Designed miniproteins, single chains, continued (2). Designs and how they scored, part 41

Each design is a single chain, and the fold is of that chain. pLDDT is the mean over its residues in the fold that is shown.

## One batch from the design tools (miniprotein)

Design m5400
Fold by ESMFold2-Fast:
Structure m5400 (fold): chain A 90 residues (1-90)
Amino acid sequence: MEELIEEELKKLEEIYGKEFVEMVKKYYKELKEELKDKSLEEALEILEKKYKEYAAKVNANPDDLETLAKAIAYLLLGMELKKELAKKKE
């Protein structure tokens, strides 16, 4: 697992518990698989759009932990891909 993502998941476990982190990991893996055939730039655009979409859903239904887990998965993968894109430009 990516070092940056692993650190964020540890913080989430302290706040929301292990079950929530397993849900985030599940959506993260599913999302990564869905985007594997996309370019880094295309995947990042999709992730930014979906994060915005799901962040709005979380704000509308803050007790929906599944929607929150999906929003966090989109955010974490977006952070990882943005880091990869930045390294590519060096």
Scores: mean pLDDT 77

Design m5401
Fold by ESMFold2-Fast:
Structure m5401 (fold): chain A 77 residues (1-77)
Amino acid sequence: LREQVARIAAVDSELFDAPAEEDLEAAAEQFAAAPPELQAYALALGEVGAAGLAAGKSREEIKAEMLELHEKMQAEL
């Protein structure tokens, strides 16, 4: 799990320099291989992100909302 997250973060870092389709595909495959509970959690964060984009929020504002949701979910564990 931690290794998958670290590898996804490394791919994300490379994408910001010169994004390649194969890097995105590798990240998607890693997500598909993740446990269902982690996939559901990531989808919930994605819904917050999508709603923020639809409302015209900045990436920084969307990240703040996603972090707030993450903290609330961690507190419930």
Scores: mean pLDDT 61

Design m5402
Fold by ESMFold2-Fast:
Structure m5402 (fold): chain A 61 residues (1-61)
Amino acid sequence: MDEAIETARKYAETSPLFAAFAAAGIALKAGHSEEEAIEDAIRGGVPREHAERGVRAALSD
């Protein structure tokens, strides 16, 4: 999903965990799975560890 990937890209260098969290919120609201949200964050430039943590934080919020 382009909006989630662009959001991840915007913040990936300065705050990778926040980039993943924000992108995950968009992806999950659009009906993407946890795994799809993690892959969207990675495509935006977030390392996998931060992508997994950010997505799980979004699911818990």
Scores: mean pLDDT 80

Design m5403
Fold by ESMFold2-Fast:
Structure m5403 (fold): chain A 67 residues (1-67)
Amino acid sequence: SQQDALAELQAAFAKRNLSQATFEYVVKQLDAAQLELASETAALLSILADSSNEQEFLQKLKIYLAS
């Protein structure tokens, strides 16, 4: 569900010490791109796991969303 996907992504962000503002920014970018969070959660978690910091995560996310 959308709520379960939001909770999972939010928990992953907290574990990586990413800010609430960054989480809200990502959700807004998905909405602007007409993407369903539940469908994108696995890809987002993979990008987050492969990122060493917030800046790298946001750069990789931008590339992913432009694809």
Scores: mean pLDDT 79

Design m5404
Fold by ESMFold2-Fast:
Structure m5404 (fold): chain A 74 residues (1-74)
Amino acid sequence: SVEEQRERLREEMRRRVIEVANRKEKEFDETVKEKKLSKEEQEKLRDEMIRELQAEGQRIVEEHRRRLEELDRR
């Protein structure tokens, strides 16, 4: 049913958001180690990472919203 497809899309969206968050945390840790960042540089990188996570999360939500709308139209 369409409702079952919507629920699956919501679960996929949640999984994708978690995967992006985990990937960004790993990239942060690797960058800190590679560049031997100071505490101040780490704070700046962390703030930038949070902004990137918010932006990517919003894109994932928007993409899934469009997919849900397409299901309603087709």
Scores: mean pLDDT 81

Design m5405
Fold by ESMFold2-Fast:
Structure m5405 (fold): chain A 63 residues (1-63)
Amino acid sequence: MREEIEKLAREAGFDEETARNLALGAVDLGWSLEEVKRILDHAKKNAPLSKEGARALAAQLAA
């Protein structure tokens, strides 16, 4: 699960450090792969993924 979330985050345009932190946070919070995939897909459709956008989404997932 962690590796799969990390891969999805990288495919969505997140850097390696952000993708790793996102995957660790999702596992700690008990999030499903399906929920993470939906959020990443939504972000990808609605705006270009900048470094700032990726950080904002990672913060949202950590909250």
Scores: mean pLDDT 67

Design m5406
Fold by ESMFold2-Fast:
Structure m5406 (fold): chain A 98 residues (1-98)
Amino acid sequence: AKEGGEEARRGGERGDSYGAAHGAGLAGGGGAKDGEEGYKGGEEAREAGEKQPLGKNGGEIAYHGAKGGKEGDGSKAAGGAVGGIGGEVTARIARGEA
């Protein structure tokens, strides 16, 4: 949905891969009608993630999830959300956080 796209963008800006992926998943779940706004949020999350070393993977995953939503593919959108969570876990481990 629209709010999911904004959450994906904000998550990417913060380098928060979990927030970016969660927002993309919500946007994708809205289907084709809401997928365009989710897709835009995913693209912005991807760009913001590139500015944050630890956020880059999450931003890319959020982008792919939002793209799946725009195409009406809920399976890709769900995969993007799950992959982003994995990216966050990996980033936390790299920082010495469990």
Scores: mean pLDDT 50

Design m5407
Fold by ESMFold2-Fast:
Structure m5407 (fold): chain A 92 residues (1-92)
Amino acid sequence: MLEELRAKMTEEQREVVENTATLLRAIGELEDERIKELREIEAKEGKEAAEKYREEKNKEIKEKIKKLGPAKVFEELGMPEAAEAYRAIKKE
């Protein structure tokens, strides 16, 4: 499937696809880590504590994105490849 798409794309279009794949992978890794953290909190402190943690982390990430932008947030989270991929897509 992906190889068939690449055969029909220009070099510039391939770069967009590769950078988008890098971003989606980074988002998936962050989501997996958050799910793991939430399950650990729920097991130890109950569902209410896990829900409160989720709300606090969602507020924190929204405020950081608003102040710094998505690329700098990826850098702060230790994902420089995702930050670079985002800037490449944005032509920054």
Scores: mean pLDDT 75

Design m5408
Fold by ESMFold2-Fast:
Structure m5408 (fold): chain A 113 residues (1-113)
Amino acid sequence: SMEARKLAVKFVKIVDEVRKKLDEEWSKATSFEERLDIVRKAFEELRKKVRDAFPPQLAEKLDKVIREIEDETIRRLKELYEKGASLQELDRVVEEGFIRLRKEAKKLIEEFV
């Protein structure tokens, strides 16, 4: 529906703003612990913006998906870091998390409207 498309566009804009800030802070980070904090803060900001911008029932479902993707992203980052992964490999994990987030959110928005 046209309404679902408007909500999906709004979600993508919020994600893009949060991701841009994350990428800027990530590139300046000097430790793995700082990078984990940057990811956690980005997902917290995303949850806050979603609560403010979406209907409560949809915001609750989006919050759950955001939390699940945050937890998996942090878990994968820790696992790869312990194995000596490159910064490029860690960056790909974050990118994959945001791709999955956009896909799952689009489905939830389409099912809500």
Scores: mean pLDDT 89

Design m5409
Fold by ESMFold2-Fast:
Structure m5409 (fold): chain A 124 residues (1-124)
Amino acid sequence: MAAEEARRAAEEAERRANREIILEVLDAALANRELSSPFTYPVNEEAFPDFYKIIKNPVSLSTIRNDVENGKITTLEQFEAKLEQMLANVEKYYPEDHEIYQKARALYDMALALLAEKKAEREA
């Protein structure tokens, strides 16, 4: 039916728009090396042997990017959930006064602010 074809086209357009926003936010986060450098790649197991014992759902910016590229992350809500998981992992592993804890919070806040801005731009 023409209505079903229109819905599929709208859903595909939504997924493409979501992917564009997600990649823009990820690229902006990665460009902020001061905040992003501890979170760009998976935690080194040899340097932090207890990390993977404590953290059951490890997340890095590179793993989020891979999940976007392979279609595991297709919505802005799924992207926000992955950023929240990354922050929660850091807050579980590091004490509140640790530099990495503070950088994770700052990175999360910056990424969510930019995501909100990109959502507003799309609706204008």
Scores: mean pLDDT 85

Design m5410
Fold by ESMFold2-Fast:
Structure m5410 (fold): chain A 79 residues (1-79)
Amino acid sequence: MEEVQKLEEELKKLIEENKDNEEVRKVANQGLQELQRKVQQIVDDGKKKGLSDDEILKLGAEVAKELTEKMIKKVKELA
């Protein structure tokens, strides 16, 4: 939880520091859409398979961390 929050804060800072960079805004928007879609797929698949809410939350947190790290890397490459 704290790790994901720290990564989210780093990503927000990078986006704000590069707000005038069109490519950074595009990557951030695409990354947020991918994150939202992936989390929704995990919730839907987990419910279909009868996973507990705790199991679904754990899987969602792992994917959120991975995608946030990927977005940070892409933003740093463009900045």
Scores: mean pLDDT 77

Design m5411
Fold by ESMFold2-Fast:
Structure m5411 (fold): chain A 97 residues (1-97)
Amino acid sequence: MEALENADEETREKRAKELEKEAEELLKAVEKGELTPEEQELARELAEVAKLYAKARGKAEPIWRETLEKLYEHGDDLEKNIEIAREAAERLRELLE
């Protein structure tokens, strides 16, 4: 938040592009078959969240922060992390409607 205290449209655009790139990299990992089925599901859900967050242009900052905190708390629990990512994606889709 404080790092974006003077955030203009250019700063928000940069952040959005970084998140879109991260989502693209996650989807490429899925397509290459380098991940387990559970990791592939998590990667797809995280890619969706990242794309929706990027599209929201900072309007979703609270949802993104809550999502990261929950993912951090659950660490290696792939099933729980998939649920967290899906919930975040649903909240972001509702925000963007």
Scores: mean pLDDT 68

Design m5412
Fold by ESMFold2-Fast:
Structure m5412 (fold): chain A 63 residues (1-63)
Amino acid sequence: SSIAKQLAEQKKNLQRLAQASRIGAEVLRDTAAQNPEARDAMLERAKQLEELARQAEAQVAAL
């Protein structure tokens, strides 16, 4: 059905969002270790991306 196709596409997009957000968070954490002046701001942004990834992963699990 067309609904099944739309759900599969939504799931794929959410999986991509989760993966990209996880990678972005890891890059920010690694960069924060080498940048003491911006460390706290980078770590806060990494936490926001990790939360976005968790939300996307939860939505995938609910589908």
Scores: mean pLDDT 89

Design m5413
Fold by ESMFold2-Fast:
Structure m5413 (fold): chain A 98 residues (1-98)
Amino acid sequence: EEARKAAERAMEESNESGLKAVKGGKSGSQGAAAGVSSVGAGTSAWIAARQGTEEAAREAIEGSRNSAESAAYSSGEEGKEGGERAKEAGEEAARVAG
């Protein structure tokens, strides 16, 4: 009985954290793809520039890193919050059941 009530509350909180995680996941999927793409392009350009000049190589790496960081930051924040909420809801359900 108590476990059923805790499960319902955990589901409501998991629903909220899941909603945020899905929202972050959708946004993060697009951001992560852009980040990976920019890193790949920067790496390729960096390798080519490395054979030419080191200055060009630095600029290529810094540009791709900034793009990747922006994408990762956007998805990381919402994903982390969703994960923490899910953990808290699960721990609460376990405490009521045990």
Scores: mean pLDDT 47

Design m5414
Fold by ESMFold2-Fast:
Structure m5414 (fold): chain A 96 residues (1-96)
Amino acid sequence: SELEKKAKELEEKVKEAGEEVGKENPELADIVIEMTKEHVKGLADPEELERAVTRAAADPKRRKAYEAVLEYLKKNPEVKEAAEEAGKLRAEIKKK
């Protein structure tokens, strides 16, 4: 499926971005990788990530991980766009 192939390519870009954030923040790498795997939508939605930072106020390590992801998305809008497009393609595949 052409849609499946394109969705996979975009998802791989998002995964690589999560690994890059982890490399820049090795003390947070495990948390960032887990967030990337489970919450691709979170990476595509900076507003939800900002809310998550506020909610994580009691856990400095989680707050710092969310802030690192948010800063990366601000500097790399292509990654945010890739995550959004991947989600859109997955929705189209599900309709079939």
Scores: mean pLDDT 72

Design m5415
Fold by ESMFold2-Fast:
Structure m5415 (fold): chain A 146 residues (1-146)
Amino acid sequence: SMKQALIEKANELVSNAGDYLDKAVETLRELSRLVLELAEKSKEKNGEELRRVAEELDEVARGLQDARDQAMKNKDDAKKLREILDQVQDLLYLAGGYGSAAVTLAKKNDKEEAEKLEELTDKAIDYLTNAINYLKQAADAAEKAE
């Protein structure tokens, strides 16, 4: 049936979004780890700021993992997928902000490390942008199946 084809499409689109969310989580956890390593090498005040940014990046990664798990459990629920989409969009803005803060703090002490943090931040934002696009399409397909 047309309804079954739309449900199958929504399921595939959510799975694609989940893959990109998993990549974003891995990238943000690597970013958080590198920021923590930089904090240990930094003077007390700058080290405290870097530790806080690393903790916030880890919280964003945790939020994205939770959003991914919720999406995989609700692949054909348009309302739930839209709620998850809003959560992932908010987490994208936070990831960009904390990533940018880490880069700014790193630039004061280590330009090469700052470039590496910027590359990981951009990579995480690209993965999240792809996940958001797939979640939008999945929610639309699930809604049309109703």
Scores: mean pLDDT 90

Design m5416
Fold by ESMFold2-Fast:
Structure m5416 (fold): chain A 68 residues (1-68)
Amino acid sequence: SKADEMLKKHPEALLEQLPDQATLDEAEEELEAYLASTESLSEAEQRSLALTRALLEARRAELAAKAA
């Protein structure tokens, strides 16, 4: 799944897979679904998650600015 790949892959690689807002929305939904089904995360996974969320938020802001 995209959420599983987000936690395992380097955060920079995720930007290549988020070319538009629809893909970004799908990735966010999959990540939240993964978190809802997962009881606990390791410290390394929590750090990767924080970076992934920051990248998704930054990407959303970029796409919103481009659309405006």
Scores: mean pLDDT 67

Design m5417
Fold by ESMFold2-Fast:
Structure m5417 (fold): chain A 77 residues (1-77)
Amino acid sequence: SLVERARLLAGVAQALRAGDLEGAARLAAELDGVPEAEALAALRALSEEERARAADLAAGLAHKLLKAAGEAPLDVA
């Protein structure tokens, strides 16, 4: 769901800002459906500045997805 995806993105942003790369990798792996080891390697390949930008982008995207979910009524057949 958009809400679940938004929560994972918010968690990635929080973990990255806390310097918790392993926690960020676990949440990112769930989000993208990739192994945690691959997500962790990708995050470690980023500079500190790139990780800070990634956190800001993830937080912004989470906010946009929550708004989109709030405006999309569930079609109950």
Scores: mean pLDDT 80

Design m5418
Fold by ESMFold2-Fast:
Structure m5418 (fold): chain A 70 residues (1-70)
Amino acid sequence: SKEEIRKRFEEALKRSQPGRNTGLTLSTKDPETWKEILEVVREYEEQGLIASRATFESHGERFISVALRR
């Protein structure tokens, strides 16, 4: 769910230090979960909390790695 994905972002941000990026990687084989992940990534990107992102796919599993900033 989007709420569970947001919780992972909030936990990562809580671990972050000012002036340093914190990495978070999310992956799924489920297309609906992937859509939810992208929507949550966009929410945090709109808030200016994402410094960079990269995506890749391997054997039907999609991955996104984000660098979170404060």
Scores: mean pLDDT 83

Design m5419
Fold by ESMFold2-Fast:
Structure m5419 (fold): chain A 93 residues (1-93)
Amino acid sequence: SELDKIEELLKEIIKIASKVLSPEVVQIIENSAKKTLELIKKEYKDDGVRAALLLGSFGGSVLMMMWVEKVPQEARDEIQEKFDEIVEIALKM
């Protein structure tokens, strides 16, 4: 399903983040990803626009945290590309 693809991409993002961010910040990202997915599964599994908005907002928050933590541009760009793919997948729901 589209949700399974989104979940796998979020796991990839968390793996990349774990190499460049503190364990505490990674845990915040992981918990937020889990809550966002649970909300989409409950209420927005057939609403791709709302799912995309929630996932895009989450992605913006992750990238802002990475910018504040002074993560290199190359790692931020890699994560941005994965969030762009997540949003495109969500819009097909």
Scores: mean pLDDT 88

Design m5420
Fold by ESMFold2-Fast:
Structure m5420 (fold): chain A 92 residues (1-92)
Amino acid sequence: SMERERLLEILERFNKEWSKKWKPKTREETIAFARSLMDLSGAIFHVKYSKASVDDLRAYVIGVLKDILETAKKFGYTEVAKIAEEALKEVE
């Protein structure tokens, strides 16, 4: 569906941009970054291959992006937080 393709477009664009701005300086930041990468990869996989409804996929994507946003804010990655906020506005 067009909405599923739009979700995928948003996630793939976010994935391309955000990871370049996250440069972990501590073990805690490295673990958080790795978890965010896994969660985002899972979201992309679900949007591509899951038989879930678009509404359920949108809710899942919003959850993942919000978790990345809060993690970025916690560690002071303001550019990552900005990119995540922009992606969230597009998913809504």
Scores: mean pLDDT 85

Design m5421
Fold by ESMFold2-Fast:
Structure m5421 (fold): chain A 67 residues (1-67)
Amino acid sequence: MYQNSINSLRAYLRSVVNWSDQQIDQIISAIDTFIRQRGIDFTNDTIGRLFSQGVTDVNTIIDQLLS
């Protein structure tokens, strides 16, 4: 279910970058269409790659995902 995928992404983001619930809601809302079209696994892999490259700013990650 889509909601289970979103809950998993929330847990992942909390564990990796220690963002607030508000920051997590911001990114999930901004990339909702991307998650629905590309799938949660691809989204998680892309975000994980960006984190490994030192990209941890919410707005920068959103811009990279929507490019």
Scores: mean pLDDT 74

Design m5422
Fold by ESMFold2-Fast:
Structure m5422 (fold): chain A 82 residues (1-82)
Amino acid sequence: MKELEELIKKGLEEAKELSLKIVQAPSEEQYNQYKAKFEKLVADSVEKIKKEFPDKADAADELKKESEKILKELLEKANRGE
Protein backbone atom coordinates (compact mmCIF):
# COMPACT_ATOMS: atom_id res chain seq x y z
CA MET A 1 0.00 0.00 0.00
CA LYS A 2 2.74 2.54 0.89
CA GLU A 3 4.57 1.70 -2.38
CA LEU A 4 1.43 2.50 -4.41
CA GLU A 5 0.91 5.76 -2.46
CA GLU A 6 4.55 6.80 -3.10
CA LEU A 7 4.17 5.99 -6.83
CA ILE A 8 1.01 8.11 -7.07
CA LYS A 9 2.58 10.98 -5.07
CA LYS A 10 5.73 10.99 -7.24
CA GLY A 11 3.66 10.82 -10.44
CA LEU A 12 1.53 13.81 -9.36
CA GLU A 13 4.61 15.83 -8.32
CA GLU A 14 6.30 15.17 -11.70
CA ALA A 15 3.05 15.99 -13.55
CA LYS A 16 2.79 19.31 -11.65
CA GLU A 17 6.43 20.21 -12.44
CA LEU A 18 5.92 19.48 -16.17
CA SER A 19 2.62 21.43 -16.12
CA LEU A 20 4.48 24.48 -14.76
CA LYS A 21 7.13 24.10 -17.51
CA ILE A 22 4.36 23.91 -20.14
CA VAL A 23 2.76 27.13 -18.80
CA GLN A 24 6.18 28.87 -18.62
CA ALA A 25 7.34 27.66 -22.07
CA PRO A 26 8.89 30.62 -23.98
CA SER A 27 8.02 29.18 -27.43
CA GLU A 28 5.28 27.06 -29.04
CA GLU A 29 7.91 24.43 -29.91
CA GLN A 30 8.97 24.06 -26.25
CA TYR A 31 5.29 24.08 -25.19
CA ASN A 32 4.62 21.14 -27.54
CA GLN A 33 7.77 19.30 -26.32
CA TYR A 34 6.82 19.64 -22.62
CA LYS A 35 3.20 18.67 -23.37
CA ALA A 36 4.41 15.51 -25.16
CA LYS A 37 6.63 14.67 -22.15
CA PHE A 38 3.65 15.22 -19.82
CA GLU A 39 1.44 12.86 -21.87
CA LYS A 40 4.18 10.18 -21.90
CA LEU A 41 4.81 10.56 -18.15
CA VAL A 42 1.09 10.09 -17.35
CA ALA A 43 0.74 7.12 -19.76
CA ASP A 44 3.89 5.41 -18.36
CA SER A 45 2.74 5.96 -14.75
CA VAL A 46 -0.72 4.52 -15.51
CA GLU A 47 0.80 1.46 -17.23
CA LYS A 48 3.26 0.86 -14.37
CA ILE A 49 0.52 0.98 -11.72
CA LYS A 50 -1.78 -1.32 -13.74
CA LYS A 51 1.09 -3.80 -14.28
CA GLU A 52 2.42 -3.80 -10.69
CA PHE A 53 -0.96 -3.33 -8.93
CA PRO A 54 -3.61 -4.90 -11.26
CA ASP A 55 -6.16 -5.06 -8.40
CA LYS A 56 -5.78 -1.25 -7.99
CA ALA A 57 -6.40 -0.20 -11.63
CA ASP A 58 -8.78 2.52 -10.34
CA ALA A 59 -5.78 4.23 -8.69
CA ALA A 60 -4.06 4.44 -12.11
CA ASP A 61 -7.18 6.03 -13.65
CA GLU A 62 -7.37 8.51 -10.73
CA LEU A 63 -3.68 9.47 -11.23
CA LYS A 64 -4.39 10.19 -14.92
CA LYS A 65 -7.50 12.24 -14.07
CA GLU A 66 -5.72 14.30 -11.37
CA SER A 67 -2.65 14.88 -13.59
CA GLU A 68 -4.83 16.12 -16.47
CA LYS A 69 -6.80 18.32 -14.03
CA ILE A 70 -3.58 19.96 -12.74
CA LEU A 71 -2.47 20.79 -16.30
CA LYS A 72 -5.94 22.05 -17.33
CA GLU A 73 -6.29 24.36 -14.30
CA LEU A 74 -2.79 25.83 -14.79
CA LEU A 75 -3.40 26.37 -18.53
CA GLU A 76 -6.78 28.04 -17.86
CA LYS A 77 -5.14 30.44 -15.36
CA ALA A 78 -2.35 31.24 -17.87
CA ASN A 79 -4.78 31.63 -20.82
CA ARG A 80 -2.67 29.21 -22.87
CA GLY A 81 -3.90 26.22 -24.93
CA GLU A 82 -7.59 26.44 -23.93
Scores: mean pLDDT 79

Design m5423
Fold by ESMFold2-Fast:
Structure m5423 (fold): chain A 68 residues (1-68)
Amino acid sequence: MSVDDVVSEAYVELQELMERYGASPEQVRIVQEASDEIQDIKDSEKDPEVLRKNVEKVLEETRKRLEK
């Protein structure tokens, strides 16, 4: 899987989280922060496997923050 595929799938997941949880400014901010972190990972990491693991961790932590 390419870096672009991993990032594209992550943005689809973030859109789904925004649709489910984006009812408040706080929840919108959490998803926006996750999007920014994924972009930073994409810009700094060239290994698709390492990038995928880092992106999946961001998505997991974002879900946990939204569920609290």
Scores: mean pLDDT 78

Design m5424
Fold by ESMFold2-Fast:
Structure m5424 (fold): chain A 85 residues (1-85)
Amino acid sequence: SEEEKKAIELVRKAAEAFRTGTQQQIDEAFDLMSEALQLAKNPELKKVLVEGFKEASRAYQRGDYDAAAEAVEKAIKKLEEVFKK
């Protein structure tokens, strides 16, 4: 759906923000992830996003920004495989 495409696009932007490593961009990444969760109506999409965001948050809390970016990127790959049209 259009909502699924928008959610995936927001998550892609969040991954890019984690990769840049600035505090402002990391704060924006968490906002984008929250927005993606609000747009996601499909339960499978929500499940993948929730798990990816929990992993990213845990990595961020221990100061591992590369692992946080990888967690979000892994979630995107799963979404692209599941929702390929």
Scores: mean pLDDT 77

Design m5425
Fold by ESMFold2-Fast:
Structure m5425 (fold): chain A 56 residues (1-56)
Amino acid sequence: SLEEAEAAVRRYVAESDLPPLLAAQLGGAGLVARGEASPEEAQKASRRVIAELEAA
């Protein structure tokens, strides 16, 4: 689900040593690579997390 994808991307951003915006993009790509989200859900999840980071 989109909610689960968003939670997974947020977790990856929090645990990653990467710049947050890059971590959000790679977190979504990782979900697709593992078959845990569709490309559409992963893209939407990454965009939402990026928007949250930009608003902070």
Scores: mean pLDDT 82

Design m5426
Fold by ESMFold2-Fast:
Structure m5426 (fold): chain A 60 residues (1-60)
Amino acid sequence: SVKDEIIDEVMAWAKAQGLPPEGVIVQRTVEMGREAGLSVEEIIEVARKVLDRYQELLAS
C-alpha cells in the first residue's frame, strides 16, 4: 500500500541521514504523505507507525 511504502521510505531515509531527531522524521513523513495525496487522518496514522518503528530502531 502507499502508506506502507511511505513508512519504508521514511525509515530508509532516516538511516541514510544518520538518525535525525524525531521532529525531523515527522516532518518528512508529513511531506511524503501530502505528496502522495493522503488525508490528514491517514498522515497521522502513518506518522504514528513511523515513530513506533523509529523508536524500535533506536532501541536496537
Scores: mean pLDDT 86

Design m5427
Fold by ESMFold2-Fast:
Structure m5427 (fold): chain A 58 residues (1-58)
Amino acid sequence: MLAQKQEEVTARMAPRLKEAGLKASDAPPQDLLKEMNRLGQELWAIENNEPLPAAPAP
């Protein structure tokens, strides 16, 4: 089940990396790092049936 969550995070990151002209192995901008961390926390919360963390305003 963990692989599905990792794939979802990767899928959400991929279009942003393409728009920025970055590779997955490159150091992403801080905004992308924050979004990736937030998605990881959301996926963890969903699996553990915990409330989702507050989403940062865009």
Scores: mean pLDDT 61

Design m5428
Fold by ESMFold2-Fast:
Structure m5428 (fold): chain A 72 residues (1-72)
Amino acid sequence: MDKIIEEAKKKAGDKTDDASKKSSDDIAKSLRTGDGDTFLQTAKKSLDEMGKASNDSKQFVDDTIQQVAKLS
């Protein structure tokens, strides 16, 4: 039981970390171009992607817990 829940949380964490890394890379690229408008748009997009990844991770964990509860 515990192992399945731990694996689900690890996958959720990996998705969130990937979104965070992509956001950092996008912001760094925007800064290199020196375009303030592009920087602001990239920052907004990065925040939206991080929020979505967090919501997707929560849904995955909730689904896994529900499945484990049915097996117990």
Scores: mean pLDDT 61

Design m5429
Fold by ESMFold2-Fast:
Structure m5429 (fold): chain A 74 residues (1-74)
Amino acid sequence: SAEEKVDAAIDAVLRAVYEAIDAGASEEEILKLLNEKLAEFAALARALGFSDEEIERLVAGLKEFTQTLIEAAK
């Protein structure tokens, strides 16, 4: 389903963030990677028929969660 594809895409974004943190990437490098992955995610979600409002909410949540992960890794 479209929801399953979006869930898999969210998992892919978070996996990339976790891998960058584990590799010792700087906060700046992690945030750059996140922005690139979020652009890919937004394009996929839009192609799957998600509204711009839903996409913006998901993107905001992923950004907030990533900041929490960065702080927790310190």
Scores: mean pLDDT 86

Design m5430
Fold by ESMFold2-Fast:
Structure m5430 (fold): chain A 65 residues (1-65)
Amino acid sequence: GAVEAARKAAEAAKTEEGRKSGEAGAQSGLNGDDAGAAVGAWEAAKMDPENEETRKAAREAIQAA
Protein backbone atom coordinates (compact mmCIF):
# COMPACT_ATOMS: atom_id res chain seq x y z
CA GLY A 1 0.00 0.00 0.00
CA ALA A 2 0.91 3.68 0.07
CA VAL A 3 2.54 3.39 3.53
CA GLU A 4 4.85 0.59 2.35
CA ALA A 5 5.82 2.51 -0.79
CA ALA A 6 6.58 5.63 1.27
CA ARG A 7 8.80 3.51 3.54
CA LYS A 8 10.62 2.23 0.44
CA ALA A 9 11.19 5.84 -0.64
CA ALA A 10 12.66 6.66 2.79
CA GLU A 11 14.92 3.58 2.70
CA ALA A 12 16.12 4.35 -0.85
CA ALA A 13 16.83 8.03 -0.14
CA LYS A 14 20.54 8.90 0.14
CA THR A 15 19.93 12.38 1.54
CA GLU A 16 18.78 13.15 5.08
CA GLU A 17 16.05 15.42 3.68
CA GLY A 18 14.72 12.72 1.35
CA ARG A 19 14.75 10.12 4.10
CA LYS A 20 12.80 12.37 6.47
CA SER A 21 10.21 13.22 3.79
CA GLY A 22 9.64 9.53 3.10
CA GLU A 23 9.37 8.77 6.82
CA ALA A 24 6.87 11.63 7.31
CA GLY A 25 4.84 10.25 4.40
CA ALA A 26 4.79 6.76 5.90
CA GLN A 27 3.65 8.23 9.23
CA SER A 28 0.81 10.12 7.48
CA GLY A 29 -0.33 6.86 5.88
CA LEU A 30 -0.27 5.08 9.25
CA ASN A 31 -2.62 7.82 10.53
CA GLY A 32 -5.06 6.97 7.70
CA ASP A 33 -3.84 9.57 5.19
CA ASP A 34 -2.81 7.57 2.11
CA ALA A 35 -2.64 10.77 0.04
CA GLY A 36 -0.23 12.19 2.62
CA ALA A 37 1.89 9.04 2.29
CA ALA A 38 2.07 9.57 -1.49
CA VAL A 39 2.95 13.26 -1.03
CA GLY A 40 5.76 12.40 1.41
CA ALA A 41 7.23 9.84 -0.98
CA TRP A 42 7.01 12.35 -3.86
CA GLU A 43 8.76 15.02 -1.78
CA ALA A 44 11.51 12.50 -0.97
CA ALA A 45 12.04 11.94 -4.71
CA LYS A 46 12.15 15.71 -5.37
CA MET A 47 14.74 16.24 -2.61
CA ASP A 48 16.87 13.41 -4.03
CA PRO A 49 16.32 13.81 -7.81
CA GLU A 50 19.45 11.85 -8.85
CA ASN A 51 18.18 8.76 -7.02
CA GLU A 52 16.21 6.54 -9.40
CA GLU A 53 15.19 4.11 -6.62
CA THR A 54 13.54 6.88 -4.59
CA ARG A 55 11.71 8.05 -7.73
CA LYS A 56 10.44 4.52 -8.42
CA ALA A 57 9.21 4.16 -4.83
CA ALA A 58 7.44 7.54 -5.07
CA ARG A 59 5.59 6.37 -8.20
CA GLU A 60 4.48 3.21 -6.35
CA ALA A 61 3.17 5.31 -3.43
CA ILE A 62 1.21 7.60 -5.76
CA GLN A 63 -0.33 4.63 -7.62
CA ALA A 64 -1.24 2.90 -4.31
CA ALA A 65 -2.96 6.01 -2.93
Scores: mean pLDDT 78

Design m5431
Fold by ESMFold2-Fast:
Structure m5431 (fold): chain A 99 residues (1-99)
Amino acid sequence: MLVNRAASAYGQSVMYYLASSGILGGVYNQQALDLYQQTRQWTISQGSDRGYGIVDSMYRSGLSLQQQYRDGDDSVGQQLHQLGQQNYQIGQSLRNQAL
């Protein structure tokens, strides 16, 4: 199901952006929160309880990783942000196919 696959990719993006924000700081935290809110609202609008659950689960995982990666090396933060960007692009592609 493309909606659930897109939700999974967006959720992973939120998770990685939250993790990276523990190292890289507040701008990336806001990016993660904005994506979480947008994706959560989108899954609700699609009637995807499964997609909603995936996004919520990944958000909670991201909060745990954000705490774990606090005071980490900037290179790790950049790698995590890159993984977030990659998953965001996958989410966008899948969402466009779901239309």
Scores: mean pLDDT 83

Design m5432
Fold by ESMFold2-Fast:
Order: structure tokens, then sequence, then C-alpha cells
Structure m5432 (fold): chain A 65 residues (1-65)
């Protein structure tokens, strides 16, 4: 099922991006100049995680059907 595999791969990519953004947030918090940017980067991490979870839910629905 190429479509399901594509969605799963996309979800994995977004999860990876979310984790990378979370690491960037921790690094940014170490710099007084960039603490405000850390909050914006956290929003980006949360967005990627949300997208990944939606894609995983879609994959589960397609596999359950």
Amino acid sequence: EPEIEELRRKADLYERQSKAAEKAVEMLKLHPKYKENAKKMQDIADKYRSEAEELRRKVEELEAA
C-alpha cells in the first residue's frame, strides 16, 4: 500500500523535525539574546508533532479499514 507507506514516512519526517526543533529550543534557551526565539521554535516543534500525529492517525484508520 504505497499511499499508507508514504503517509507513514511523512509522519516519521515530521516527528524527526519536531525532535530537532525541541533540541534547538534547549540550545536557544542558553542564549539570553534568543530566549524569545526559543518560544517561537517551540511552536514550530509543536506544529510538526501535531502534523505527525494526524498523519499517524490517518495511517491507523486506513490500516484498520
Scores: mean pLDDT 81

Design m5433
Fold by ESMFold2-Fast:
Structure m5433 (fold): chain A 86 residues (1-86)
Amino acid sequence: INDEEFKEAAIGSLEQAVRLTKLSADNGTTSNVPLALDSVDNARMAMSALGLTDEGLAYGTKLKTAIENLDVAGAQAAADAAIAAL
């Protein structure tokens, strides 16, 4: 597996976390929150493989907090910051 594949995995997982947060907010339910949190962990694993462990932890923590609060704008901002670090 090369660095490009890890970048694609991180981006896809970050986008999935935001998408699931939006679905939970739009539906007024928390049923997708556990899956969104799992997507953050997948993104952090991919970022760690790229040597971005500290960035993955920092942005991942902000993203998890936004997900738990159904803060779609905050989740998007945290995901965008993580993607910019890639």
Scores: mean pLDDT 85

Design m5434
Fold by ESMFold2-Fast:
Structure m5434 (fold): chain A 89 residues (1-89)
Amino acid sequence: SAEKEELLKIAEEKGVVPGEKLVELLRKLGAPESVIEEAERLAKENGGWLDAKDINRLAGLLLKQPASEGTQKALEVLIEILNALLKSY
């Protein structure tokens, strides 16, 4: 999606992603509400941005959720974002 491509570009360029845009994408993908709430909390604590540690934490929470199409799609996107964050230099 265009939203995913934008987040991947920001991750590679800045080493952080905007929490508001990630939350919007996670909602669109049908991620569990508990994971969305944690993403919003982490973004608020970090001035609106999420780093690799935050993304890894969200992926860990998704792995504890019941299997669903939304959970799987959200996990795949978070893994792609984490890989992009590791290229930020």
Scores: mean pLDDT 87

